# Designs tried in a protein design run: designed miniproteins, single chains, continued (3). Part 99

Each design is a single chain, and the fold is of that chain. pLDDT is the mean over its residues in the fold that is shown.

## One batch from the design tools (miniprotein)

Design m11426
Fold by ESMFold2-Fast:
Structure m11426 (fold): chain A 70 residues (1-70)
Amino acid sequence: MSKEEVRKKVLKLTAEALRQIGDLVDKLLKAKQSGNQELIKKAEEEMEKQSKKLSKELSEKLKEIDEKEK
């Protein structure tokens, strides 16, 4: 696979991950607007948990692309 093809696939996966992070940010902002400390705490914990999951999934998909080139 060419370096340009790898770059295009990486950019597409990164764009998908950023969209999901955007949804998490929106949920956190909505919780903060409610003024409810329990909802804010839950939204922050969910954001941390989902961010770690998304980072792991992105890393695994990037590794699969690299392995297919080898």
Scores: mean pLDDT 77

Design m11427
Fold by ESMFold2-Fast:
Structure m11427 (fold): chain A 73 residues (1-73)
Amino acid sequence: SAAYLREAARALEEIRRRFGEELAERVGKLFDEHLKTHTAREALELTAAEMAKVDPEAARILREALERADREA
C-alpha cells in the first residue's frame, strides 16, 4: 500500500531532522533491506523493532508511522 511507503518517508524525514543524517541513513537502509523480502507494512514493523535496540525514540517515530498507515490502509 502507498500509505506505508508515504508514512515511512515521513518518519525518515522526522528522524533526519531530530537525530541527524547518519541515523536516518541507517534507518533507511534497514527499511530498504526488509522491503526486498517483505511487504511495506512488514518492512516498517521490522525496522521499528530493530531500531528499538538502537534508539527507542527513533523506534517510537517508526511505530507511530505504522499506526497512521494502518488507519489509512
Scores: mean pLDDT 87

Design m11428
Fold by ESMFold2-Fast:
Order: structure tokens, then C-alpha cells, then sequence
Structure m11428 (fold): chain A 114 residues (1-114)
């Protein structure tokens, strides 16, 4: 389940960060760091299962983004994920948290890769 979630995050990041020319190994590393930061924010097994179900039932990136946005109305972690992965609008306080998560993930990635 954790492995499947990380692989799904890496697949989404591959499409979103296509212009950066990152390797599959580098994209997986980013997904692993994102997963760790989400765990610190309270990611539960139920959140992971809900995300996996949405991902499997979303044939397009646009549909995935819309379904995550809707699920995020009742689930804080899925709201954060929708903002992180697709830039969906959130409150100013939530936007600051999203920026902090991105900064931490980038810092860890730079220490490991560069």
C-alpha cells in the first residue's frame, strides 16, 4: 500500500515536472520525501486508500485533479495533495503549509542528488 501510493505520486510528478528532465529514480525519491512530509502532517492509512481509489478511477490527470479537489472538501490531507500536485487553491494558511512542504522536499532532494 505505501509502495503503491509512492509509485502513484511519482507518476503524477513525472507529468507535472516533465520540463525538469528528472530520472525515474529522482522522481521516486521526490515522491518518497513528499510521503514522509505528508506523514508528519497526519497522513493516515484511510487517506492512502481513498487516494488510491480516486487515482485508479481517474483515467485523466484533469479528472484526477477534480476528484482530489472534491475529496479535499472533507479530507485535509487530500486538500493538501490537490494543492501540492495540481496547484488547487487553498486558504492562505494552507498555502503557507504547502509551500513549507515543497521547500522541505526540495531541500532533502538537493542534499541527496546535488
Amino acid sequence: MEEEFIEMLADILKKRLEDLGLSEEQLRLLAEYLYEELKEEGLTEEDIKKFIEIYKNSPSEEELAEKLKEAGKEDRILKILASLLFGEPVSEEEAELVQEIIAKVIDKFNEEVY
Scores: mean pLDDT 81

Design m11429
Fold by ESMFold2-Fast:
Structure m11429 (fold): chain A 61 residues (1-61)
Amino acid sequence: MSPEEIRKQIEELAKKAKELEKTDPVQAANYATAIGILTVAAEVEGHKEAAEYGRKLFKEV
C-alpha cells in the first residue's frame, strides 16, 4: 500500500469518526482505532510521513 493510499484512508476514517462523535460514539471510537492500526502499519513499513499524518489525525478524534 502506497503512503498516499494510507493517508487517504486515514483521512476518510477521521472524517467518519468526527461525523459520528455525537450520534454514535462507539462507531466513532471504532474508526479512531482503525486510524491507529493504519498508523502503526505505516510506521512498520517505513512510511514516516503517512505515520505522522495518522498520529496527528488520531489525536484530533
Scores: mean pLDDT 74

Design m11430
Fold by ESMFold2-Fast:
Structure m11430 (fold): chain A 109 residues (1-109)
Amino acid sequence: SDAAFSQQMRERVEEALTLDDEERAERLAELLLEQARKAGVSDEELLEELEEMLAELLKEQGRELSREEIRNLSREEVLELLEEAVRKAGGGERTRLYARALVLVYDRL
């Protein structure tokens, strides 16, 4: 399920917490992409999961956008929202790393 993929991402944050912030975000992005490839997740399926992760992250930042609304955004609009979420996610270490890793994953697709 999509929830299982999101949960695996959260578990990877725990594993990377011993590294510095920049290295942790890059490592999490690498692990997420590697895990998706090993699981046979297509780029389309990964984008759908990123849409769900983005919806959750935006809600945490006080932006109530539905997954349907996010799905109707262009790639450029999604990247802008992810960058804004990363900038605003400075309140929690895990949220900050998660947001930054999502931006890096999206940039590498």
Scores: mean pLDDT 68

Design m11431
Fold by ESMFold2-Fast:
Structure m11431 (fold): chain A 87 residues (1-87)
Amino acid sequence: TEELLEEVEKKVKEGLKEEPDVDEEVVERALEGLKEAVKKGEVTLTKEDVDKVAEGILAQGRAVRKAKEAIEAGEEASEEARAYYAA
């Protein structure tokens, strides 16, 4: 249903705006995939599904962002440790 798709988009975009630690690229890709699946009739959305789907997309974006930050922080910490301990 187009209305429920728009509701998912609104919730995801609102969550993305409130949470800067969400990977926007991952979220956008997930939304495009959802739109395609709904358009093909592979997925039927109910009002109950709107919150869960939006939460799932945002959670995926958070997980990817956290992984990127952890990798960058790990590399920075390793480089700082190398400079500090000279070992």
Scores: mean pLDDT 72

Design m11432
Fold by ESMFold2-Fast:
Structure m11432 (fold): chain A 119 residues (1-119)
Amino acid sequence: GPLNPYSTAELKAALKRFVETGDLQTLREVVSALGTKLNLEVDLSQIRPRSYDSEQAVLADVLHFLSGAARSQNRPDVADRLEELETSVRNGKSVETVLEELLQLDIDLGVEALKEAVL
């Protein structure tokens, strides 16, 4: 099935798999899942192949991409929160903690409906 955007364990495992394999499909699945959770349209074709040495580096770039998408869609509250989370992970905050904070975002009414669909 599709990647569960409400599972920190599944998201962390996908980030680790991408670091180990370089498989762009895995990265696109993470971005797509998080975009769906945040009610953002994402252009997966804009995701460029890159080498990463850590899960933190991948997550930071995913958050950066999603913040840009949020700004383009006139969602500044979502964009601002994603930029704060990007700064936190780049400053050494753990992937698990940042994913937990991302899953607790209640900025959009759509986020509550998506959380209820997973519970």
Scores: mean pLDDT 78

Design m11433
Fold by ESMFold2-Fast:
Structure m11433 (fold): chain A 81 residues (1-81)
Amino acid sequence: MSVRELLEEALAALDPESPEARVMGQLLGAPELSEDAMMVAIQVALGSGLFDIARKLIAALKDPEKRKEAERMLALAEAKA
């Protein structure tokens, strides 16, 4: 599964009228998906309780520093759920 397919899956799981869906739609509209854009997508997924999609996005990160930060965000989000 590509990163773009994961973002599409996340968007489909969100309320289409939510600000979270608008942010995810804007990321999908970009010609290139940077790892900074992936970090935004991970934050939206975690804030929306989409933990499985967030885990898959984190696994797709190539930057080990960003991956480590995203794993911390996941752990904090799961602790609050």
Scores: mean pLDDT 81

Design m11434
Fold by ESMFold2-Fast:
Structure m11434 (fold): chain A 79 residues (1-79)
Amino acid sequence: SLVEERKQRLLKAAKEIIENPEKFLDILREYAREFGKGIDPEKLSPEELARLFLNDMAYYGLPDELLEKVKEIIEKVLK
């Protein structure tokens, strides 16, 4: 289903952020481009991209441990 595809895409992106924290912004932009319903990711701030991604992780029921790890990485790289 589209819901399962999106959940798998979020899971893959989250793992990529953990493995390559320096690429987090590019990963977030790719996700937003694919699932942002026509949102231009280049026009979103890093904070807006992070909020979209983290909100979707929570909404689609990804593990809390994974969400917390991604959030911590984003907070460290963004600040």
Scores: mean pLDDT 81

Design m11435
Fold by ESMFold2-Fast:
Structure m11435 (fold): chain A 86 residues (1-86)
Amino acid sequence: MTVDDAITLGSILNELKSIPGVEIEIEGNTIIIKYEPSKEVDEKIEKLIKELESIPGVEVKREGNTVTITLKASEEAINAVMKGLK
């Protein structure tokens, strides 16, 4: 993952954070997204997950109402993502 990829990822994560009922937790290189199931939220989450899977160095795992994103990136790229979320 490049810094530019990380900035793109941060933009998508900010869009996810803007969805009502979505909670985002960050632990090192892992981002955990928890949400309450609804038809509208499910459609938005599904679309954004597909966009996330297209980013190099991003691994996405979906388990029920929890999406786990693992970043295979440098510390600088991870910091760029974190800055984008604030």
Scores: mean pLDDT 73

Design m11436
Fold by ESMFold2-Fast:
Structure m11436 (fold): chain A 93 residues (1-93)
Amino acid sequence: MVSVELVESRPIQAGSKITVKIVNESEETNELTVVAQAVDTGKMLDGTQQVKLKKGETKTVEFTAKESGVRKVKILAYNENGELVAEKVATMT
């Protein structure tokens, strides 16, 4: 399986960097599109990433917030077919 998690949770301001850890625990190499969305506003964060993860590989990706005061961020990972393979909602504190 693929998992996504926030490396650190902190209050978000416009221009804040959000680091996401991606782990491929599946039997195969996955090519993923990773996006981050501010749940409060529905706006996408800057820095949509395409990453290739081998079996057992971990990578980190970075997103940049467009706005201040976001309380929840949703991280979404899609495979090459556009199927959602991992999702995480993180509360920013």
Scores: mean pLDDT 78

Design m11437
Fold by ESMFold2-Fast:
Structure m11437 (fold): chain A 81 residues (1-81)
Amino acid sequence: MYLLLVTLRPDADTAAALARAREIAAETPGVLAVLAFTDPRGRPVIAVFAESRETAEEVGRRLREALPDEVEAVHILPIEE
């Protein structure tokens, strides 16, 4: 399993970004969950759980293309089961 973390700029619309991430996830097979939270610095973060690295990379790429001015950082992490 893989975790995609998309960090947004502090003034980004978290609700709109989460809605877009969920839309992308619905079109992408192998997405397990989509969550949003605020990091300790007040930045919105979209977290996507994916079955494969390829799925995580596709969602991250599509979200960056949809929100090019709002995405600050993208990280993909392997999760050990």
Scores: mean pLDDT 84

Design m11438
Fold by ESMFold2-Fast:
Structure m11438 (fold): chain A 60 residues (1-60)
Amino acid sequence: GGPEEGALAAAGALARGQATAEAASKAGIYHSNGDAEKGREAVAAGGGEEAAERVYKAAS
C-alpha cells in the first residue's frame, strides 16, 4: 500500500462510472426488445455504482 493506491482507486471508480453509463444505455436497448434479464446483465457487466464504491472503499 502507498499513496498511489488512492489515485488508482479514483481512476477505477471513474472508469466504472463510464462503463455503468454504457451498460445502462445497452440495458435500455435490451429493455426495448423485451429482454429485461439481458439488460440486468449489461448493467452488472458495466461494474455498476456498487462496484465502483466497493473499489474506492477497499483502497481508502
Scores: mean pLDDT 55

Design m11439
Fold by ESMFold2-Fast:
Structure m11439 (fold): chain A 64 residues (1-64)
Amino acid sequence: PRLTILTDGSAAAEAEKARAQAWLAKGYTPLEVIANLPLVAPEDKVAASRRLLRGEDVTVTLQS
């Protein structure tokens, strides 16, 4: 499954996206990466994690 990360255009969200993309490139799983993104709402982390465990692609938005 793929993780797509969107931002609200803020500097904080763009920095978090860059860090998350670096972790994915290093071989961390989407599930591990999502757990470490404070700008994703907790309820969205739960929903995305459930979909990833089912092998579904997910999109999360970073909002500062």
Scores: mean pLDDT 87

Design m11440
Fold by ESMFold2-Fast:
Structure m11440 (fold): chain A 81 residues (1-81)
Amino acid sequence: KIEELLEKIEENIFTNPEEALKLLEELEELLLENRENLSEEEKEELLVRVYRIVAPRYAEEEGAQRIMATAREVEARRAAE
């Protein structure tokens, strides 16, 4: 389901940015709700994928800023290690 949501975000990021932002908020909620069911590695990989999809086009959009901030923190942590 999370993978399906990521695919929809990637598809909509060019053609329907409003829908893509809504899907990003849904993804953030799913990640928060499923923290017990996702490994640390899985969460970090998902956040990095979101960062790479969203950063070039939606970094300044209000709906994306929270997940972007978290994704940047994960990227910075990976770069430091």
Scores: mean pLDDT 66

Design m11441
Fold by ESMFold2-Fast:
Structure m11441 (fold): chain A 66 residues (1-66)
Amino acid sequence: AAKTLRGAAELARSLGEERAAALLEEKLRQNPDPTVEDIRALAREAERLGERVTAAVLRREADHLE
């Protein structure tokens, strides 16, 4: 899960989705062992920020960790 969020944050920064990248980095700082449900919540938050590529990546990764 932590590896998934780090990868997603790097991808978000490379795509210019800076808000999602910052959100993922902060979540990892607060909880270094995020659950599948945490990842789904982050996907919803990224979508609300309008950063849909990061949101889509997080949804797919959460489904794979199910």
Scores: mean pLDDT 79

Design m11442
Fold by ESMFold2-Fast:
Structure m11442 (fold): chain A 71 residues (1-71)
Amino acid sequence: SELEKKLERLIKYVERFDPELAQRIKKAFDEKNYEELIKILKEGIELFRNYDPLLVDMLKEALKLVEEKLK
């Protein structure tokens, strides 16, 4: 539930300026492909690390929740 809510907010935020990235995140989550989702989230953190600190924080929060599901 918390992961789903965090990812929904992240997807809505991202789709305003990068709809392709938003679709990649949504697809990986819908398919429960958590390994792919982790890769996408890490790519996003590196891509936006100096440009959008709010997005980076959202990506890091989602990453932590996804990694917890793989334990």
Scores: mean pLDDT 84

Design m11443
Fold by ESMFold2-Fast:
Structure m11443 (fold): chain A 79 residues (1-79)
Amino acid sequence: ISASDITTGPVYSTGPEGRAFLGPIAPVSDEMLRMALEVEKDLAAKAGNDDSVKRLEELLKGLEEARDLSPELKALHLA
């Protein structure tokens, strides 16, 4: 059972920046996200973080494959 069922309401129960799930406030493009991941990968490679580079490559590949999927499938593919 939940200890805080009183705060389980509609949208205003999530808090200021709690679980907002972006909503209509901050729609981000797949291109912008891909660019950010490519920059992170380049920086990780320069820092010698091979594990981070490999993970970022997998995320970039997943993002490219997910770009044609519905939002629900995209979230599953990137997770």
Scores: mean pLDDT 57

Design m11444
Fold by ESMFold2-Fast:
Structure m11444 (fold): chain A 94 residues (1-94)
Amino acid sequence: MEPGFALFEEAGEARSAGRLEEAAALLRRALAEPSLAGNAVVLIQLGTVYERLGRYEEAAEAYREAAESLAKYPEGQGLAEALRAEAERLAARA
């Protein structure tokens, strides 16, 4: 298993256990790996973790980055629009 994917799996375990700060750190480390740079799935999970932590501005930024990645493909545009709307909603609460 390559390092980025291993970090992503570990983050999923931390998130399931309620260790949200650890999960956010692991997801950030996964995104620093070249294989997962800009990966929409990792960014969506990071946004969800930050939202659960009440870190709404950071959650909004993660969702915006995920939307940019998804908007590169026609099939991803609907989800990209939904993620941008969620980011705006969360930023308004921050």
Scores: mean pLDDT 84

Design m11445
Fold by ESMFold2-Fast:
Parts: C-alpha cells; structure tokens; sequence
Structure m11445 (fold): chain A 76 residues (1-76)
C-alpha cells in the first residue's frame, strides 16, 4: 500500500518532501487511529489528489504540507 501511495503521488507531480509528509501522516494514522486501513488509504489518496489539483490550479509545486495549507487559507 505505502508504495502505491508513493507511485501515485509521483505520477501526480508531488514533491519528495510532500510525499514524505504524507507517508508520515499515513503511518501515524495506522498506529494511533480508530480508522480502518481502507479508510486511511482513501483519506491519504484524497489528500494527494487534492494537493495535485491545487498545484495545477496555482501553477506551483508545493514543498511542504504547510505550503498547501497556506494556499487553501489564501483562497478563503
């Protein structure tokens, strides 16, 4: 699963730094979450797809999840 997330994120043009943060988040959810593995997988996939959409919309490549959060807040 982890490898599948990494492959999809790379295909969508996410930076290695953002991919690392998403994988860290995925691992944290697996260890300390009441969510099922399938729910966690869907959540992380939705997050990377949203990041990719935002990157395309803004014409930028995010260097961190913090950059993404700032971009979302600036939108509204």
Amino acid sequence: MKEKIIEKAKELGLSDEVIKELIDFYNDLLQDSTYSKEEIEKLVINMLEEIAKRQKELGVKFKSLDDLMKAIKEKE
Scores: mean pLDDT 74

Design m11446
Fold by ESMFold2-Fast:
Structure m11446 (fold): chain A 68 residues (1-68)
Amino acid sequence: MIPEEVFERFVEEFRRRYPDQSTLTLEQAKEILRELGLDESLAPALIKALLDRQIEEGVALLKEAVLA
């Protein structure tokens, strides 16, 4: 599993650089990891974790809309 600290640092840097993007490319993720001094091999796993979090949030919103 990706450590929560690593994921949160990645998300913070992503939001700082690309505030209007919901997700990012593999190359953008690798750039962020390089600047944070982290292993670039984490890029696919971090992108997946970000997408999974956004899907969970989206599903929760859809359930609320259907129940309302």
Scores: mean pLDDT 73

Design m11447
Fold by ESMFold2-Fast:
Structure m11447 (fold): chain A 80 residues (1-80)
Amino acid sequence: SKDEEILKKVDEILDEVRRLSAELQANPDKAEEIRKRAHELLDEVKKLMEENKDASPEVVRRITAAAIAVIGLLYEAELL
């Protein structure tokens, strides 16, 4: 279903955020590169939110969780 495709994209974003957060902790010198990628992920999440405003509440919640995770990564990259 369309919802399943959206949730798969959300999971892929969350997996990438987790990977990048781990990489940032291991390699602080990559902060600038990780910040750039995090901004790209934020743009992707914003697009998902805009395109899916009328989606089920569960899908909207999952997209919102991804947005929060990406924003968290951006703050981590600014502090390291």
Scores: mean pLDDT 85

Design m11448
Fold by ESMFold2-Fast:
Structure m11448 (fold): chain A 82 residues (1-82)
Amino acid sequence: MSLEELIKRANEALKALLENPSEENIEELARALAEVARYLHETEGLSFEGILEGIRGGLLESGLTEEQAEEVVRRVRELLGV
């Protein structure tokens, strides 16, 4: 799967969460972002901590609350095993 397709899926999940802040939508976004993080780590050599910091900033800029952004990042960390 291309990075473009992974980012598209993450953006679709983010839109769903902004429209309906459900546990299901938080988990879907976290799963999509975990796939982006794995891709960037494997192909670009970026650290998971650097990627997660970037994700947190992007979520806040996208209009998520601090609580929502922290919960998404926490679930991404769990999915990545870090």
Scores: mean pLDDT 86

Design m11449
Fold by ESMFold2-Fast:
Structure m11449 (fold): chain A 67 residues (1-67)
Amino acid sequence: SESDEIRFQAYDVNGDGVITKAEYRELMKSHGYSDEAADQGFEFYDIDKDGVITKKEFEEVMKRFRS
């Protein structure tokens, strides 16, 4: 089960290899999260503060929290 990889693919609806803040908000809201919670999660992944999450950045964040 590659939940993180599956999740990234679901967020990256247009297949451009990045997750925008708007895409992340929309998906998080479908799971019952607020805009504030979605934004906090997005900022957590957006390490370089460029306003998007790349697949590489997503994997690096997940690596930090996996043993």
Scores: mean pLDDT 66

Design m11450
Fold by ESMFold2-Fast:
Structure m11450 (fold): chain A 78 residues (1-78)
Amino acid sequence: MLAATRELVEYVAEVLTEAGLEGEAQILKESAERDLAAGVDPRLVASEVTAQAVRILEAAGKPAAAEEVRAYGARVLA
């Protein structure tokens, strides 16, 4: 689970960066890595990262990218 969550965080950061949201990508990645280092459940981190990224992308008018992140998160959390 930890490795899958780290891969999800990297994927989400790349999607946000490609959408022109580089600052949001950096903040989200740093927050997720901090939580993982603090011993937060990787499954909870994966869920929060997915939800936060979807919210950011939807607010930025990138619904297709939000759907891709949601689908990837659902696969990781299955």
Scores: mean pLDDT 85

Design m11451
Fold by ESMFold2-Fast:
Structure m11451 (fold): chain A 115 residues (1-115)
Amino acid sequence: MRKKILAVNIAGKSALDNPENRAAVELAIEKAKEEGAEEIADFSDFLRSTDPEKLEEDVKKLVEEIKKKMEELGADEVIVIAINPGYVELVTEKLKEEGLNARGLSATELLQSLQ
């Protein structure tokens, strides 16, 4: 049976103001589509805090909204896209702790793999 895959961009809007970061995220989105992601959602407004306590709250809210989007779409898997691999790992692990099939795709690591 075919899995329904949701891809989510969590890279912040301020980071995407850099054209190189934007191109890297677009490349990661295209790779997610090639891997079977039928739906793409933008969550670029969630990870705003550099304070660790506020970042944990931002991550919790982001995870809840991703879960809601997956339920709305009937998605079996989610691909988390960001620039920074640390943010990808943080959100992906939190989604897995909640019982979701989640994997990460860092735009930085993807660009490095193409060299």
Scores: mean pLDDT 79

Design m11452
Fold by ESMFold2-Fast:
Structure m11452 (fold): chain A 70 residues (1-70)
Amino acid sequence: MYKLILKSDDPDAAVKVAEAVQKHGGRILSLKEGDYLEVIVEVPSDEQLEAILADLKANGIEVLKVEKLP
């Protein structure tokens, strides 16, 4: 599992995050909207996480923090 802290000016950012995670075989366990998007994701491997992060950046979503959870 990973915790992502994301920033975007796009009102559809949460939808784009969900689509990117699903596209790469991940699962969202938690998504909290505020000043930042706080997302907890479960991914099959680190390669899928890297693909998700690349898609988020391509969609103008800034990745502020990536934290591996126990």
Scores: mean pLDDT 84

Design m11453
Fold by ESMFold2-Fast:
Structure m11453 (fold): chain A 61 residues (1-61)
Amino acid sequence: MEAGYALGRALGLSDRSVEALKALLDEGMSRETAVALLLRETEGAISREQAEALVDALLAG
């Protein structure tokens, strides 16, 4: 859990945004949908690889 929040902060995301994403993943949102949502919401501020790393960290916690 801490790893996901730390990565989110490093990518310029608020803890609230990371919590919201984790809640959606816990409710059954797919990894691919979550990655696409992050890329859309950040409008290219993060790379696909960074978005995938964040989603993977949240799924592991």
Scores: mean pLDDT 79

Design m11454
Fold by ESMFold2-Fast:
Structure m11454 (fold): chain A 87 residues (1-87)
Amino acid sequence: MKKEEQRNASLESAANISVVGAETSVKLAEKYKEDEEKVKKFVEDAYLSNESALKSADLSSDEEVKKRVREAVEKNKKRADEILKEV
């Protein structure tokens, strides 16, 4: 109950930091679209941050956190994949 709530809050915080990291990497890939090597690097960084977010969310017992993080990761992955296709 209270102990699980504290654990879930910590895991949600960690997942949110990773989601923001992925979003930042996607924005950097968009900014440097003309540089194929930079795009590939930032897209890879976004994929790694998405994976970290999912790992943190999967350790949580909060199903709403898991759903929200999965939706954010899918959005980031879709945008990263679209950018990568344009190179």
Scores: mean pLDDT 86

Design m11455
Fold by ESMFold2-Fast:
Structure m11455 (fold): chain A 68 residues (1-68)
Amino acid sequence: SPVDEAVAQVEATLARLEATLSREDAIAAVESLLGVLEHQRKESTGEEKEVLDAQIAVVRERLAELRA
């Protein structure tokens, strides 16, 4: 599904950021990504909003883990 593909895409991006950056830089990069997705969500409707909501949930969970 588009949601599953989008979630896999953001998980791959998060994994790359964590593998290549320090923890502090990874946190900053993930915060920036979250901001971009939240901005896109404000202008989105229907299926696009559902996709972005799923991606935002994954990014928020990972950001919380990185901050712990």
Scores: mean pLDDT 87

Design m11456
Fold by ESMFold2-Fast:
Structure m11456 (fold): chain A 62 residues (1-62)
Amino acid sequence: MLAFGLGSDGRLGVLEAKPVGEKVEVILSDGSRLTGTVVQLTETSAVVELEDGRRIEARFLR
């Protein structure tokens, strides 16, 4: 599933959400592309831990 965090919430990123533990690619607002691991899924969002130690939240678009 592809999730976009671009919106009024200040969540800036694009995430292809996969099962927990799967590696995903995240594009940040500064244009950085980082590999991350899905650490948490909610009904409306995913939390990804990036290789540089940052965590990013991306919302699922219905």
Scores: mean pLDDT 58

Design m11457
Fold by ESMFold2-Fast:
Structure m11457 (fold): chain A 80 residues (1-80)
Amino acid sequence: LFELLKAALETLGQVGATEEGEELLERASKVLPKEKVEEMRKALEEAAENPTISGSAEQLETLAASARAQAEALLEEIEK
């Protein structure tokens, strides 16, 4: 679960959805250990600084929506 959540946050960073990523990290901080949250925050920040994903605005929006939906579903599973 953690690795999939981290990958989703990296995708959000890569496509410039960093504010959404930070909101998900704040939510994760209530259910995950501090060390894991810090690791995910670093991944989001590094992805935002070194984006390797390119495409049309519509493609990037679709990718961001998919990554957000995946992260939300994973957090719901962890929060049970």
Scores: mean pLDDT 77

Design m11458
Fold by ESMFold2-Fast:
Structure m11458 (fold): chain A 69 residues (1-69)
Amino acid sequence: SKAEEIAKAAREVAERFRDDGAAVAAAGHIQKLAEEGNAELAQKSAESASRSPGLSPEAQRALREVAKL
């Protein structure tokens, strides 16, 4: 399902940026929303997080790709 795809992508972001606490927290929140079946809310959360000035440009880009799924 789309929710499973989003959850997997969010987990991969958390693994890739494991040393970035803000990225891990954002990705974990998105993963939880997707695992709860809230695909639309997970994507909106990913889009919001992708614009967060507290994240590196690479983490912002990765979360933007999650939002586009």
Scores: mean pLDDT 87

Design m11459
Fold by ESMFold2-Fast:
Structure m11459 (fold): chain A 63 residues (1-63)
Amino acid sequence: STIQIVLTDGTRIPVPEELRKEGELAIESFKNGVKTYEQAKGTVNLFERLKLDGSQVAGGERV
């Protein structure tokens, strides 16, 4: 399974394997809200690496 970030316009961006841990933290944050510093930091690092602003992100999913 791969991870994809879903943008507000419906665009899907694949998460590279090297960022899989950050992708999992982001999905958990999208599903249940940010509950830990690790989740918050991982999500921010993912968006920085993918050159995304958080306002552009609708969610994420495994495919």
Scores: mean pLDDT 82

Design m11460
Fold by ESMFold2-Fast:
Structure m11460 (fold): chain A 85 residues (1-85)
Amino acid sequence: SSQDELMRRVEELLREMERILQEMKEGKMDPKDALEEIQKLGDEMFELVGQILDTGSPEQQQRALQLLDRMLQIRGEALRMYGQS
């Protein structure tokens, strides 16, 4: 379904954000570039989560909110690391 495609994209974006954060932690990526990419991916994820909340089942809505919470944690950690750079 279109909702299953949205959920897969949200999960893909979250995995990519986690990969970038890990590379930032390992000093393999410039902190500014990492933060900018995480913010870009997070903005796309936020938009897709909004679509799931509007049209998804209660179970899909709950899952989307859990993934959104994890995204906010990743963004917060990236911001903290950038501030220490």
Scores: mean pLDDT 88

Design m11461
Fold by ESMFold2-Fast:
Structure m11461 (fold): chain A 85 residues (1-85)
Amino acid sequence: MEEAKKVVEEFRKYVEENPELSDREKIEKAIALYARYLGLDVTPEDVRKNPEEVIRKVAEALAKLSDEASVEEIAEKLKAELDAG
């Protein structure tokens, strides 16, 4: 939880420093930062080029941290969030 707050704070500072960012670019940056927090080598460009593969990797990492949700369930929720932007 504490590490997640750091990711949110870094994202907020990045958005404040780059006010010209589109909502899509903000989402791409947020996903990349969260993936890096989970120990994955993901860039915003990777999210743009292959969002499904990035979502799958994030879902796999999250499933290892929590036995409450399957990889498929986590991936579906992440895809819905990406599609909403």
Scores: mean pLDDT 69

